# Designs tried in a protein design run: designed miniproteins, single chains, continued (5). Part 47

Each design is a single chain, and the fold is of that chain. pLDDT is the mean over its residues in the fold that is shown.

## One batch from the design tools (miniprotein)

Design m17609
Fold by ESMFold2-Fast:
Structure m17609 (fold): chain A 107 residues (1-107)
Amino acid sequence: SKDDIKARLRSLLDRINELVKKLMDLKKGNYIDQFQLLALSSAIHLAVKMVENDKSLETALNILEAVRDDLIDLLKREKNPEVKKLINEIIDLVNEMISLVKEYIAL
């Protein structure tokens, strides 16, 4: 159901927020990377709110796809193995969100 997808998206957002918190701690003193991570986190939150409000669903999908591409670019530039692991975990969760939003649009 649509409500099940909304609940799943919220759960995935909560998991992403936990991973972002860990990334922020690892990036302490790197203000540029911290700013980029906060911007990506805010974009994901906005996309989830769009789906929860049943508004701008195609825009929500486009935001999540753009966030995924930006995370992949961050991963390519990253040298710290712990940071790479956390970014990969966020990419996996964003991919699950993209699949759920596509399913939601098809309902």
Scores: mean pLDDT 91

Design m17610
Fold by ESMFold2-Fast:
Structure m17610 (fold): chain A 69 residues (1-69)
Amino acid sequence: SKEELAIQLAKELMSLGVDSDTAADVALLFLKSNLSLEEIQEMAKEVIEMARAGASSDEILEFVKEKLK
């Protein structure tokens, strides 16, 4: 479900060093979005890749906000 995917994304972000507040905010933005499950999955992949590449919590949150508006 969309909720399970958002929770899993938050857990993965936290495991990659993203702070818990930012991970929760990203998950909430995904849940509030009107995106399809497929679109959410693709954006989640991008966000995880950013975190793996060393993007800061602030950079990740801004990216998601910019994409979702």
Scores: mean pLDDT 83

Design m17611
Fold by ESMFold2-Fast:
Structure m17611 (fold): chain A 61 residues (1-61)
Amino acid sequence: SLADRKAAVEERFIREYQTLQAELDALEAAGAPQSEIDAVRQRMADLEKRYRAELAALDAA
């Protein structure tokens, strides 16, 4: 169903976002350069954008 497909997209998003959050936490704990921290934050923003686009695509199908 559409609801099941949306739930699958949400679960994948949460898992991927948690992985990036763990990477961010590790970089901050290690005192990594701000450029590396910013790069992970950008990947998180891109992931959120892709998640919203995937949900919109499912609604259009």
Scores: mean pLDDT 89

Design m17612
Fold by ESMFold2-Fast:
Structure m17612 (fold): chain A 93 residues (1-93)
Amino acid sequence: SQGEQLAQQLGQAIAAGDAQGARQYGDQMLQLAQQYHEQGDNQAAAQVVRLMGQALDSRREEIQANPELAEVSLELAGRVAEEFGEVLAEVEA
């Protein structure tokens, strides 16, 4: 899926210390999730958000070692909470 491809690219950018790439792929994942949400596909939206969360969590040590990646990670997490918190709660119920 497009979400899985973007999550892999996000993980690769983080592993490479590429904060700009991580921001770009994270933004694209949130845009894809928003697109699914607008189409009424909350399950697909939640899946994209979870894939992003998994990519960030799997690279926690690299993120903690790089202030620019830590900033990107916090911004992405904040946007998930603000834009998709209710969607995630509904799909996980």
Scores: mean pLDDT 86

Design m17613
Fold by ESMFold2-Fast:
Structure m17613 (fold): chain A 85 residues (1-85)
Amino acid sequence: HMEELEEARRRLAKVVRENIDIIQEVKKTDPEKLPIEHDIARALVLIEAHVLGLPEEWVETALRAIDYAAEGKFDEAERLLKELE
C-alpha cells in the first residue's frame, strides 16, 4: 500500500508541476487566460485528490503552490512543490 501512496504523491506532484509551468507560460504570453488556467489547475488537483483518496495536507499544499504560481510567486510555489516530491 505504501508504494501506491508514493505513486499517488508523485502523480499529484506532476499535476502541480505541469500546471505551474502552464501558469508561468500564460503570464508571459497571454495573461488574460490566467484566471481560467488557475481555475483549471485547482480543479485538476481536486480531481486527482478525489480519485486517489489523497491526504488533506497534500491537497492543501498542492492548491497553495498553484495559488502562489497564479500570484507570480514562483519561488514559493516551487518550495511547496518540493514538499510533495
Scores: mean pLDDT 84

Design m17614
Fold by ESMFold2-Fast:
Parts: sequence; structure tokens; C-alpha cells
Structure m17614 (fold): chain A 73 residues (1-73)
Amino acid sequence: MEVESGLLASLLRDGDYDAAIAYVKRHLGRRLRVPAELEEAARRVVDALRAEGHDVTLERVGDELAITLHRLA
């Protein structure tokens, strides 16, 4: 399931990585879409989740990025 998330994009723009990480954790199994311009911020969130042992992917889909949390540690 795909979800375009204006709230996640807003958190990433503001550099609120703790809130962005919490948002991704609340959407387990959902493909969260954000603008490709936010790649640096999205990668930071994905790297933090992976460091905690969570199974998360980041992929480019056209002009957007898709973040999917598949499994919590």
C-alpha cells in the first residue's frame, strides 16, 4: 500500500528527524512517498531506523522517494 505523506515531508523539511522516525514506525508495512528533493533527509531517517535494527527500504519512484518499514526489530 502506498501513501503520499505531506506530514512526513513537512517533518523532513523542518529537520525534525525524531518525529519523522516516529511517523515511519507508526506506518509499518505502508509505502510512504515524499518528494525526491528530500533524499538527504529521508536517507538520514532510513539510516537511523536501520541502525536500530529495523527492516526499512528507501527507493526512488519517478519524482518521489518511497520509504517502507517492513519489520520492527
Scores: mean pLDDT 83

Design m17615
Fold by ESMFold2-Fast:
Structure m17615 (fold): chain A 86 residues (1-86)
Amino acid sequence: GLSENKRENFLEYLRRAAKRYAKLLAEDPSLRERLIEEATGEIARELRELGVTEDVEGHARRLAELIVEGRGEEAVALAEEVLATV
């Protein structure tokens, strides 16, 4: 359904974001903190829209750290664990 499609779109976002942020961080390591903060806000919003209510900011920050480091598959795995609780 619509919720399933939104979940899959979120996981795809994490994969694409990880590739993009890894390139940005490699070009300018000073952007790390800003990229993590930006990604955390965006991910937290999406997690709330997907029905996550427990430790939203904590999950969002960990996912943001993983994608900024280019660890997209680890971010997807963690996101799937978080979303399995909904």
Scores: mean pLDDT 85

Design m17616
Fold by ESMFold2-Fast:
Structure m17616 (fold): chain A 98 residues (1-98)
Amino acid sequence: MEELRDQVRALAEGVIDAAREILSTGNPEARKLAEKALKLAQEALQHVDEGRIPEAATFVAEAAELVAKAAQLLGDEHRASNFKTAADVARELAELAE
């Protein structure tokens, strides 16, 4: 569980960093998605701290999907692809943690 916890925490922190960068842009639709992603990733970190790893991973998956959509709106294909992969990884971690 400690290894899964560390992976989920790292993914959540990555989502937070990406969401903060997107919030610095002028695109209102991308910013709205980033605000939602930031909130979900922060909730995921709280679940990690409480030992609720499957729940944390599920929140990270949702947050990463929102970052991927925001990146796509901004034309950032690399970030969109990376966070779509991160969402898939987070879903696998949620399944493994159950």
Scores: mean pLDDT 86

Design m17617
Fold by ESMFold2-Fast:
Structure m17617 (fold): chain A 60 residues (1-60)
Amino acid sequence: MEVIEKIAKESNISVFEASLAYSLYLLNPNITEEQLGEYLPSLSRSQISKLLKILKEYLS
């Protein structure tokens, strides 16, 4: 839960959006920005890019 809160703050997104992205990344570590954007349509492309980078930093 703490990791999700950190991701949300660094990505400037909601905890719900961070939780969904975290779960998707755990299921598919090769997930693309396009695939993440399909599940998170409220986020801009730059927010998706930053989010994916943060997920890789925390989970790699």
Scores: mean pLDDT 81

Design m17618
Fold by ESMFold2-Fast:
Structure m17618 (fold): chain A 60 residues (1-60)
Amino acid sequence: ATPEETARGARESARLAGGNDEQVDKAAEHARNGDTEGALKAVSEAGGRPGPYPAPAPPL
């Protein structure tokens, strides 16, 4: 697949995993650069780490 096609797939996968916009973009960037391993890791992080990308420490 082209880098653009792979990036689109990574975006959709990250979104479906529950990733926010930052996580989706990160997965797409890895995939677009041909780093499929990094893209898969980003998708996994999107599913395992819900949403708080701008604030790593919300009140516990």
Scores: mean pLDDT 67

Design m17619
Fold by ESMFold2-Fast:
Structure m17619 (fold): chain A 69 residues (1-69)
Amino acid sequence: RLEAQQTIIAIANVSEKGRALLREAGLEEELERLEELNKDPSATAERSQLAVEAARKLGIAVTGARPAL
């Protein structure tokens, strides 16, 4: 679950292509919320839930909106 959170943040931070992917999938707001929650270590459960939801939405969006990404 923390891995999902780190993966989403890493995708956005590692490459421009990753940021474009997240934005096209409509996950820009989710990414921003994840980064905000990341500042508060006590929000572990909330961060975990949001990260899982964002990752799931990214997978669905990529499959539906982009053929064979």
Scores: mean pLDDT 56

Design m17620
Fold by ESMFold2-Fast:
Structure m17620 (fold): chain A 66 residues (1-66)
Amino acid sequence: SELEEAIRELGAKLGATPEQVDAVLKAAKRLNLTIDQASQGLRIAVSGGYSPEEAEKAAEFVKKNL
């Protein structure tokens, strides 16, 4: 999907772990995030050094606040 391609590409550019990327994609599919929202969640997770669980919570935060 366009969402998966965009987020995996962004993850590679940011140096995200595969587990962070998968956590953000899991949350994006569950919460119907836009590409922009999922991208923001991934950026927060990478800059914070977040675990996969924390990355999923970051995506939930983006849905509610952004």
Scores: mean pLDDT 86

Design m17621
Fold by ESMFold2-Fast:
Structure m17621 (fold): chain A 100 residues (1-100)
Amino acid sequence: MKSPVEKIEDELVRLYLEAAEKAGVGSPIEEEVGRIMEELGKYLSEKLSKLSEEQQKKLAEEIKRLVDETIARLRKAPPEEVPAIIREFAERVKEIADKV
């Protein structure tokens, strides 16, 4: 069974790939999405190092739900809205991580 950290990494990669496809490869929108996701990944890596295994499992479950909801939004949105949707996702993940 994958660790909670590996599960979080898998979910973030899944979201990035969906957002990148929607934005278009090599577009300025893809570059902006990449920057937001890189900053979020760094924040989560630091946060996860301070959490217990139980807290990491809770965070992984909450992130998975939020990724599923965000991908559903991305599929219905025009490409121009992708950066705003990904920023909202990143802020919500930070809020959840701070409460765990």
Scores: mean pLDDT 84

Design m17622
Fold by ESMFold2-Fast:
Structure m17622 (fold): chain A 88 residues (1-88)
Amino acid sequence: STEEEIKEAVEKLKTGDEEEKLEAARRLRDLISPENAELFIELGGVEPLVKLIKEGEEEVALEAMGVLQRLRRLAPEAVAAALKKLGV
């Protein structure tokens, strides 16, 4: 299911190697929708995205930025709350 794919992708963003993190960010760009944006945030997906934007290789950082920008459009208040909790 899409929910299972999002859970796997969030786990790979947190624990995966560089290639797995890149693949997960690319997959999430396509998987994230209005129906599942809150689930991604609830699973703690925003923290690893922010970390990849700040610390990741250029290609991974750009893909992570794309996912975060899409989330901001779909769930702006939930993203703002998650970023505030992270001290951003």
Scores: mean pLDDT 84

Design m17623
Fold by ESMFold2-Fast:
Structure m17623 (fold): chain A 96 residues (1-96)
Amino acid sequence: SRGEKLVARIRELAAQAEAALAAGDIGGAKELVGGLIELARMMLEDPSASREQLREVLGVLERVRAALRERAPDELAELIAEVEEVIAEIRRRIAE
């Protein structure tokens, strides 16, 4: 399904972002996480997105937030805040 493909893409971008952070490529990590946030917002715009799909995306975003905090919390503070905003939006949607 479209939702399944979107979740798979989000997981792929998250893995690439984590690899970029591990390599010290902060610029690449920012671009990849930005793309991941856009895809997560597309999921939130889709009223047919299942709670299961949203929970999978939530788990991925929480993992990415942890990686950003571990590697460069000060340099990535704005990006961490954006990830936290999307996490809060997904949590609200799941609670509905």
Scores: mean pLDDT 86

Design m17624
Fold by ESMFold2-Fast:
Structure m17624 (fold): chain A 85 residues (1-85)
Amino acid sequence: MKVTLSDEEVKQELEAVKELIAESKNDPRRQVAAMLRAMGLAVDLLLAGKEDEAVKVLNELADFAASQGLDDVAKQLRKMAEKIE
């Protein structure tokens, strides 16, 4: 598959996932959707050869989830980043 992501596309998707995380505070289904979307972004970056960027966005999303009080989401995203590092 051809996976090409511009820096602008990565920023847009990162912001969209952050918005979904913020909206998911009291909705476990949205929390799962946010984690799946974060994983999708990380996979796209890995397929594009941007391994360091994939780790960076997962850690940024984990930090954001923790700031929203979503500790389980943050923990899961952090574990995904650690497996790539």
Scores: mean pLDDT 81

Design m17625
Fold by ESMFold2-Fast:
Structure m17625 (fold): chain A 87 residues (1-87)
Amino acid sequence: SKELVEYALRLVEAAKRALEAGDVESALALLDQAIELLETQKDNPLVSEALKHVKEAKRALEAGDVESALEHLKKAIELLKEYLKSS
């Protein structure tokens, strides 16, 4: 649903802000919630690609690569916003 994707976008944006503040633990928790929601909405190709980027951001954080994680989160946010504009 559009509402679930809007909520997932808020979670991803919150995760990006947490990372920019140096709060990796909060960022990971927010990304796990976003992944759970986006998995239910992945039939749409923009949402599916955003989900891949959120998962890559989580992997980057688990490897200690904050810069790569931020790049993936920016891409996920762009894709989710595009979906919401076209829905």
Scores: mean pLDDT 88

Design m17626
Fold by ESMFold2-Fast:
Structure m17626 (fold): chain A 93 residues (1-93)
Amino acid sequence: SEEKIKKVQELSYKLRELINKMREAVKAGDKEKADEYRKQAIETAKELASLLDENGKKIFIENVKEMLEDAEKRGDTELAKFYKEILEIIEKQ
């Protein structure tokens, strides 16, 4: 349980860093780096979701849905597409 909590915190931080790196690569027009960070972020999100209990997973899904709505409202198409992929993956059984 304590090891899981630490791993969840580490993965949450890593996910945030990868999303920021993906966004910077998109702004720079570096499609290859953006795709690489996107793939790493998706794998990190999968691992994070696998460590969450039912309640933690529900909160994670709700947060991703809110981030998706914000990205769509801002016209951030790449970020919105990323959050849609995360939702598809974490809701998958």
Scores: mean pLDDT 86

Design m17627
Fold by ESMFold2-Fast:
Structure m17627 (fold): chain A 55 residues (1-55)
Amino acid sequence: MADEKLKEEIAKYLEKKLKGFSDDQADKIVAEAMRLLEKGTLTLEKVDELIKKYK
């Protein structure tokens, strides 16, 4: 299922990128990215923007 695979790939990408973040920051970024994914509006660009926002 394409959406499930995309969700897993984004989650793994975020986990790698968020290794230097606090648990609270990582949870907020992941939660926001997953919300955008469920809305069908999440892109890699938006993932990078979320990471930058909490950097």
Scores: mean pLDDT 74

Design m17628
Fold by ESMFold2-Fast:
Structure m17628 (fold): chain A 70 residues (1-70)
Amino acid sequence: SQQMANLLLRLGYYYFSRGKYDEALYYFEKAAQLGNPNAPDALDSFAQSLEIIGKKEEAERARKLLDKIK
């Protein structure tokens, strides 16, 4: 449902704000799977932030997921 997809997107941002990047990626991935229209932009922002802080492996996972949903 769109309500569930929105909740999962918000959980992704919550974990990201807490520095829990693996959990954030998990919830963004679930939001994208449910067709949340904002999930691609969230994943792009997430990947950029991970690249800036040197989390290259997590950033690459986010980029690959983004490619699958675009």
Scores: mean pLDDT 82

Design m17629
Fold by ESMFold2-Fast:
Parts: structure tokens; sequence; C-alpha cells
Structure m17629 (fold): chain A 87 residues (1-87)
């Protein structure tokens, strides 16, 4: 359970650094879609575990990831809109 949170956190940290370096909006959008797909899987696993604290930890990590992305998404209008919709 804690390992699930840590694995998801590391994935988001790597995705953030990669998006910061990207110059192509389509690549940034694709990577964001990958993080959303992983979020859905990890959240489903957390819900199946029946641990509401784990569910909230996963949701918090995704929110923090989107908040951290916001200043780097200003160069990508579609990415910025997607992030704002989820916050």
Amino acid sequence: TEALVETFKKFLEEALEEIKALKDEKEALFLLEETDGLYDIVLAVAKLAGDPELVEAIKKLRKEFYEALLPYAEKFPELLEKIKKEL
C-alpha cells in the first residue's frame, strides 16, 4: 500500500521533469494522458484495498502534480486548460 503511493509519486516526479523539458505540446499532452491512465489504475487498486487514507494520498499526489505543472504549462494552452479543469 505505501509502496503503491511511493511508486506513483516517483512516476509523477519523473513525468514533471520530462514535461518541463518538452517543447512539443502534443508530446506533453500524451505524457499527461499517461499519468492520468496510471492514476485511474492506482486509484482503483487503492479503492479495492478498502483504505480511504490510501485513496486520499493518491488523490493528493495527483493534485500536487497538477499544481507543480501549472507554471510550466503556460507555454501549452491545451495542457493548461486540462490542468485547470482538474484543479
Scores: mean pLDDT 82

Design m17630
Fold by ESMFold2-Fast:
Structure m17630 (fold): chain A 50 residues (1-50)
Amino acid sequence: TIEFTLPRGVDPREVLGTIDPSLGNVPDENITVEPIDDNPFFERVTVTLT
């Protein structure tokens, strides 16, 4: 599992694909995007690697 923070509206898959092309193909159900209560401009992204 990988967790990171992105600005709201940025596609997590696009960022992951830049780091490692294989990660850019992760299914949508393996990607969770959650708001950050203390920071409305950013989102917490969780990627589950199976």
Scores: mean pLDDT 75

Design m17631
Fold by ESMFold2-Fast:
Structure m17631 (fold): chain A 93 residues (1-93)
Amino acid sequence: SKIEEKIERMKRLVEELRRLVARLKAAVAAGDWAEAQAILAEIRRLSDELLELAREVEDDPEATKEQRREAIFYEATATLYYMLASEVERELA
């Protein structure tokens, strides 16, 4: 179903965000501010996509209660990654 495809996409986005945070940590440790800024922009883009998909599942009348609960967790996850990116970007300015 379209809802199942969105949930699978959200799972892939979370995995990618975890990889980006590891890369961000390495870039910061290396003093590579150009790479860090590029990774921060990518984290923001993927977090926005995750948030949009989560809200679409939450608002879908065909979604099960379990699928809506999973979407709420992904919405919270997107918010946390966005906040992390914003705070790190502020420190690099």
Scores: mean pLDDT 89

Design m17632
Fold by ESMFold2-Fast:
Structure m17632 (fold): chain A 60 residues (1-60)
Amino acid sequence: SREDNERFGQILVENVKYLKDIGGLSGGDITVVQRLIDGLSQVDPELAARLRKEVDEILS
């Protein structure tokens, strides 16, 4: 559901932020995150675009 996808996206962004903050975020982690967002874009492109922006802001 959209609610489940929103919760998934929230958890995903929080995990990326946490891993970056502790210095544990690898290029492999980034690749996996991007693939998950790409998969989500086929069911909710607006949510996927928002999550992609949030992840990019964390990585900058």
Scores: mean pLDDT 85

Design m17633
Fold by ESMFold2-Fast:
Structure m17633 (fold): chain A 78 residues (1-78)
Amino acid sequence: SMDDVQAQIDAFYRQFDQRLQRLSPSLQAQGRAVLDAMRAQTLAAIQGKSDAQQQLILDIMFGFATMHLWVLEKEEQK
């Protein structure tokens, strides 16, 4: 359901935000802007999709977000 989708997005966002808090303010702002854009794209992409398709889209988008966070964490270390 859309409520289950929203709950998964909110839970993922909280975990992601905890990791962003360890980065410089500039990288935190960049990471949050990318997450907000990805969230908007995910919500658009799930429109009219079956529950199974919505879950697949969420899994793929969470994977992309995690990869993006990893890149930001590597930039912090340079």
Scores: mean pLDDT 82

Design m17634
Fold by ESMFold2-Fast:
Structure m17634 (fold): chain A 62 residues (1-62)
Amino acid sequence: MVGDIVRALRVIPSSGPDDLELREGDLVRVLAHLPNGTVLVQSLATGEVGIVPESFLEEVEP
C-alpha cells in the first residue's frame, strides 16, 4: 500500500531510466502502485526513486 515500507526479496537490476536498482534486503517506501504489477518506490538507503516489480517486494512492519 502507498506509504508502506517494503523489503527487496532479491537483487533487482535496473532495466531502464525509470527503474530502480535494489539489492536483496534493501528497504523502500511505496509511493504509488502502477499498472502491470509494478510500484513506484523510494530507496531508504540512497533516497533514489524508481520503478520495481511488486512481486520482488516483501511487506515489513511500519
Scores: mean pLDDT 71

Design m17635
Fold by ESMFold2-Fast:
Structure m17635 (fold): chain A 97 residues (1-97)
Amino acid sequence: MEVEEALQRLADKLIEMAEKMGVSPEALEALRRQVEAALAGDKEVLNRLISALTGSTKPIESEEELLEALQKAIDVLDNSVKSPEEFAARLAAARAA
């Protein structure tokens, strides 16, 4: 999977899960802004989202590491986030950092 494809998949999944889990309109708007910034190349916003989802504090220094981190974030959303409360907490962490 290419980095751009993985980024788009993560973006789409985050918005879909936020809507499905009924996060507040303000939280959904904040998430949309973060996703748009990350897709536009804001590395700080992207790293914050990945760290909040995966719990990793390791800096992403290569395209290969970025691809691996994106895949881990997607896997966390698919397999580890089971409740609206857990999802909201991860989004709050991504926004606060």
Scores: mean pLDDT 75

Design m17636
Fold by ESMFold2-Fast:
Structure m17636 (fold): chain A 86 residues (1-86)
Amino acid sequence: SALDTVSEAFRAIQEGRYEEAIRYLEAAIPHESPEMQALLLLTLAHLYEELGRYDEAIAYLEQAKPYLSPEEQEGVERRIEELRAQ
């Protein structure tokens, strides 16, 4: 189930298995609620940042923006600018 997939993703994160966590999250996102999709998209962006894969991190931050408050969107836009400077 999607819940089991998300649980496996967070287990992989705790164990430092970031590439495996990314695969689980990417598989789960299409099946989740909008609120959960926002959280998982931001989590994917963070994991790609940890791996130094900034283009993918930016893409997921941009995908998360429609689910966020104006204040959160402003924070994400500043983070995207920082990552583009890498």
Scores: mean pLDDT 86

Design m17637
Fold by ESMFold2-Fast:
Structure m17637 (fold): chain A 83 residues (1-83)
Amino acid sequence: SLEELKKELKEAIAKGDEEKVLKVMKEILEEVKRGAPLTAELAALMKEAVEKFPSEELKKIYEEILEIDIEEGVKLLEEGVLK
């Protein structure tokens, strides 16, 4: 779940565990691909992760997550299913 991944990401960022941050970010990407909505709190944590760990791979994952979330939000608005 995104709530468990949010806790793991926050802990990994606090510990400076770049490998764990990357792993958790990939798991968040998979959840978002399955239609899980991105929360503002999780988006802020992911931004902090990308700023703290300047990795092209991590930045690409972050941008892909945001792009998918935006597309899903637009689709839900167009279909009148924003819930």
Scores: mean pLDDT 74

Design m17638
Fold by ESMFold2-Fast:
Structure m17638 (fold): chain A 69 residues (1-69)
Amino acid sequence: MPTAEELLDRYEGADGTLTTAQAVAALQELGLSESEAVALLGRYVDPETGRLTREQALALLEEAQASLA
Protein backbone atom coordinates (compact mmCIF):
# COMPACT_ATOMS: atom_id res chain seq x y z
CA MET A 1 0.00 0.00 0.00
CA PRO A 2 1.31 3.50 -0.79
CA THR A 3 2.00 5.79 2.18
CA ALA A 4 0.02 9.01 2.75
CA GLU A 5 3.12 11.03 1.78
CA GLU A 6 3.58 9.04 -1.48
CA LEU A 7 -0.06 9.70 -2.41
CA LEU A 8 0.31 13.42 -1.62
CA ASP A 9 3.44 13.67 -3.80
CA ARG A 10 1.51 11.99 -6.66
CA TYR A 11 -1.75 13.99 -6.49
CA GLU A 12 -0.72 17.36 -4.98
CA GLY A 13 -1.01 20.37 -7.28
CA ALA A 14 1.79 22.87 -7.97
CA ASP A 15 0.23 25.23 -5.37
CA GLY A 16 0.55 22.62 -2.58
CA THR A 17 -3.21 21.91 -2.39
CA LEU A 18 -5.52 19.13 -3.61
CA THR A 19 -8.88 19.50 -5.35
CA THR A 20 -11.80 17.30 -4.23
CA ALA A 21 -11.31 15.16 -7.37
CA GLN A 22 -7.58 14.64 -6.65
CA ALA A 23 -8.33 13.70 -3.02
CA VAL A 24 -11.02 11.19 -4.11
CA ALA A 25 -8.57 9.65 -6.63
CA ALA A 26 -5.89 9.30 -3.91
CA LEU A 27 -8.38 7.63 -1.52
CA GLN A 28 -9.54 5.24 -4.27
CA GLU A 29 -5.89 4.29 -4.98
CA LEU A 30 -5.59 3.54 -1.24
CA GLY A 31 -8.55 1.10 -1.57
CA LEU A 32 -11.67 3.10 -0.66
CA SER A 33 -14.78 3.10 -2.86
CA GLU A 34 -15.91 6.42 -4.39
CA SER A 35 -18.79 6.70 -1.87
CA GLU A 36 -16.44 5.98 1.08
CA ALA A 37 -13.91 8.52 -0.25
CA VAL A 38 -16.57 11.25 -0.66
CA ALA A 39 -17.99 10.62 2.85
CA LEU A 40 -14.54 10.80 4.50
CA LEU A 41 -13.48 13.82 2.37
CA GLY A 42 -16.46 15.87 3.63
CA ARG A 43 -14.86 16.08 7.10
CA TYR A 44 -11.63 17.65 5.75
CA VAL A 45 -12.43 19.81 2.71
CA ASP A 46 -13.00 23.55 3.13
CA PRO A 47 -16.65 24.05 2.03
CA GLU A 48 -15.92 27.59 0.74
CA THR A 49 -12.94 26.67 -1.50
CA GLY A 50 -13.54 22.96 -2.25
CA ARG A 51 -9.80 22.36 -1.65
CA LEU A 52 -7.54 20.68 0.91
CA THR A 53 -4.20 21.96 2.14
CA ARG A 54 -1.31 19.46 2.26
CA GLU A 55 -1.84 19.16 6.05
CA GLN A 56 -5.59 18.44 5.65
CA ALA A 57 -4.91 15.92 2.85
CA LEU A 58 -2.24 14.17 4.95
CA ALA A 59 -4.66 13.88 7.90
CA LEU A 60 -7.39 12.56 5.55
CA LEU A 61 -5.11 9.89 4.04
CA GLU A 62 -3.76 8.86 7.47
CA GLU A 63 -7.35 8.43 8.77
CA ALA A 64 -8.22 6.36 5.67
CA GLN A 65 -5.17 4.11 6.25
CA ALA A 66 -6.13 3.67 9.94
CA SER A 67 -9.69 2.72 8.87
CA LEU A 68 -8.28 0.04 6.50
CA ALA A 69 -6.01 -1.47 9.19
Scores: mean pLDDT 77

Design m17639
Fold by ESMFold2-Fast:
Structure m17639 (fold): chain A 68 residues (1-68)
Amino acid sequence: TEAAQRAADAAKQALIESGVPEDVANRAGNRAFVALLNGEDIEKALLSVPGVDEETARKAAEAARQAL
């Protein structure tokens, strides 16, 4: 949905601002989008992507939740 896409885009932007490379941020954003559609934990989805650490995943998940 539009809300899930907005949240995923917010997570991607937060990752980029935290210094995550754009390709990794894109992959993580896609994972977050799928997690949102399935009612899964956004932070765990982000953390599952290689190159995303716990602090960065937490910040991105918070940005995603604020965009919902």
Scores: mean pLDDT 84

Design m17640
Fold by ESMFold2-Fast:
Structure m17640 (fold): chain A 86 residues (1-86)
Amino acid sequence: KEIEIEEAKLTVLASGQVKVTVTLKELLDEEYVVEVINDGKALASKRAKPEEKTVTITLPVPASQLKNVEVVVRSIKYEESTAKLK
């Protein structure tokens, strides 16, 4: 009944772009949404297909603007899960 996040990772590229990668422990049998929250505000979101175990989101801001970053995974059937990034 609950979404389980295996790994949530923040990567800073040589270009200065920031990517967030979220991997689930198991595939969901429905579409889901991954939302990136920075300091309590929604920064980016991406809709994922049922067959996708890993979702990568490129953030619209550089790492210098990131303070308290969280990832929330939401779907219709399953309880949402949150992971903190540092």
Scores: mean pLDDT 82

Design m17641
Fold by ESMFold2-Fast:
Structure m17641 (fold): chain A 57 residues (1-57)
Amino acid sequence: NALDEVRKLAKELYKEKGPVEAAREAIRYGTDVLGLPREQAAVAAGKGIQEAEDEEK
């Protein structure tokens, strides 16, 4: 499931690099590697970042 891969990657990258770099790299992976439309990759990356933020609280 390509969307879950992008979401998981964004969540993992958030802890190491923060939200901006996590979104950038996860979206790029989703579009360039998985062939997702940019809008779908962006939504999935945003979900991963939100999940990471919620877990830090």
Scores: mean pLDDT 82

Design m17642
Fold by ESMFold2-Fast:
Structure m17642 (fold): chain A 63 residues (1-63)
Amino acid sequence: MIPVTVSGLSPEQADRLGTRLVLEGLAENPRAEGGTLRLDVRDEAAARRAEELAKEYGGTLEV
């Protein structure tokens, strides 16, 4: 698993993105802290998908 951080989100978007990534089986251990979401993505392909979803939610993903 690859630890990633998504920043630049609203608190509501961070919570929604974290829930979506877990439900799609892409990530585990989501932590939403204000406008920042921290979680573990399954692999490189999941990281790329998570980056795309993060951009849709207005955030930026860092590995």
Scores: mean pLDDT 85

Design m17643
Fold by ESMFold2-Fast:
Structure m17643 (fold): chain A 74 residues (1-74)
Amino acid sequence: KIDELLEKNKVSVASGKPLKGPDAVISEKTGEVFSKEDVIKFYKKKNIPFDAGKIVVKSLSDNDVEELKKFIKE
């Protein structure tokens, strides 16, 4: 599913090109790609306040990326 989102949005993290699909979030630090829905569900589970309109490449910290990976594997 993460690989599918990357292909769908055709994002080049190395080139710094903007994300084409509105349903993907990329961690600029790690280059990991996640769906907005997974990120939103993760924040809801953690009771973390968030603005859905601001969930973009800079919204995920290294710690959030690792926890999100574990959350997705469930």
Scores: mean pLDDT 56

Design m17644
Fold by ESMFold2-Fast:
Structure m17644 (fold): chain A 91 residues (1-91)
Amino acid sequence: MKVTMTALPSGRVVGTMETDYEDRSTIVLSLLDGEGRLVAIKSAKGAKTVTVEARAPPRPTSWRARGVVVNKSGLVKEEVESEPLHVEVAP
C-alpha cells in the first residue's frame, strides 16, 4: 500500500492511497493535522485507489495522511501513515 500527500499552490492538500488488493476490501484515507485531529476522510469499497482533498489552514502546520485497509469482517489488514507535510494557505 502507498499513501502520499501533496500541497498545491491553490492552498489545496491532496491525499492519495493506492493498494494492490484484488478483493472487495474497504480502503480508508484520512488527513490528520499536527495534533492528530481528523481534517478529511474518504473511504471506498472494492477500489484500488482513493483520493481525498482539504483546504490548507491559514497558519503553517504539519499534516499527515493515514491509509487503512479493512477486510469484509472489519479487521484491519494494513495501515500506513505518510511522512509529515508542511502545509499553509498561499499568501
Scores: mean pLDDT 77

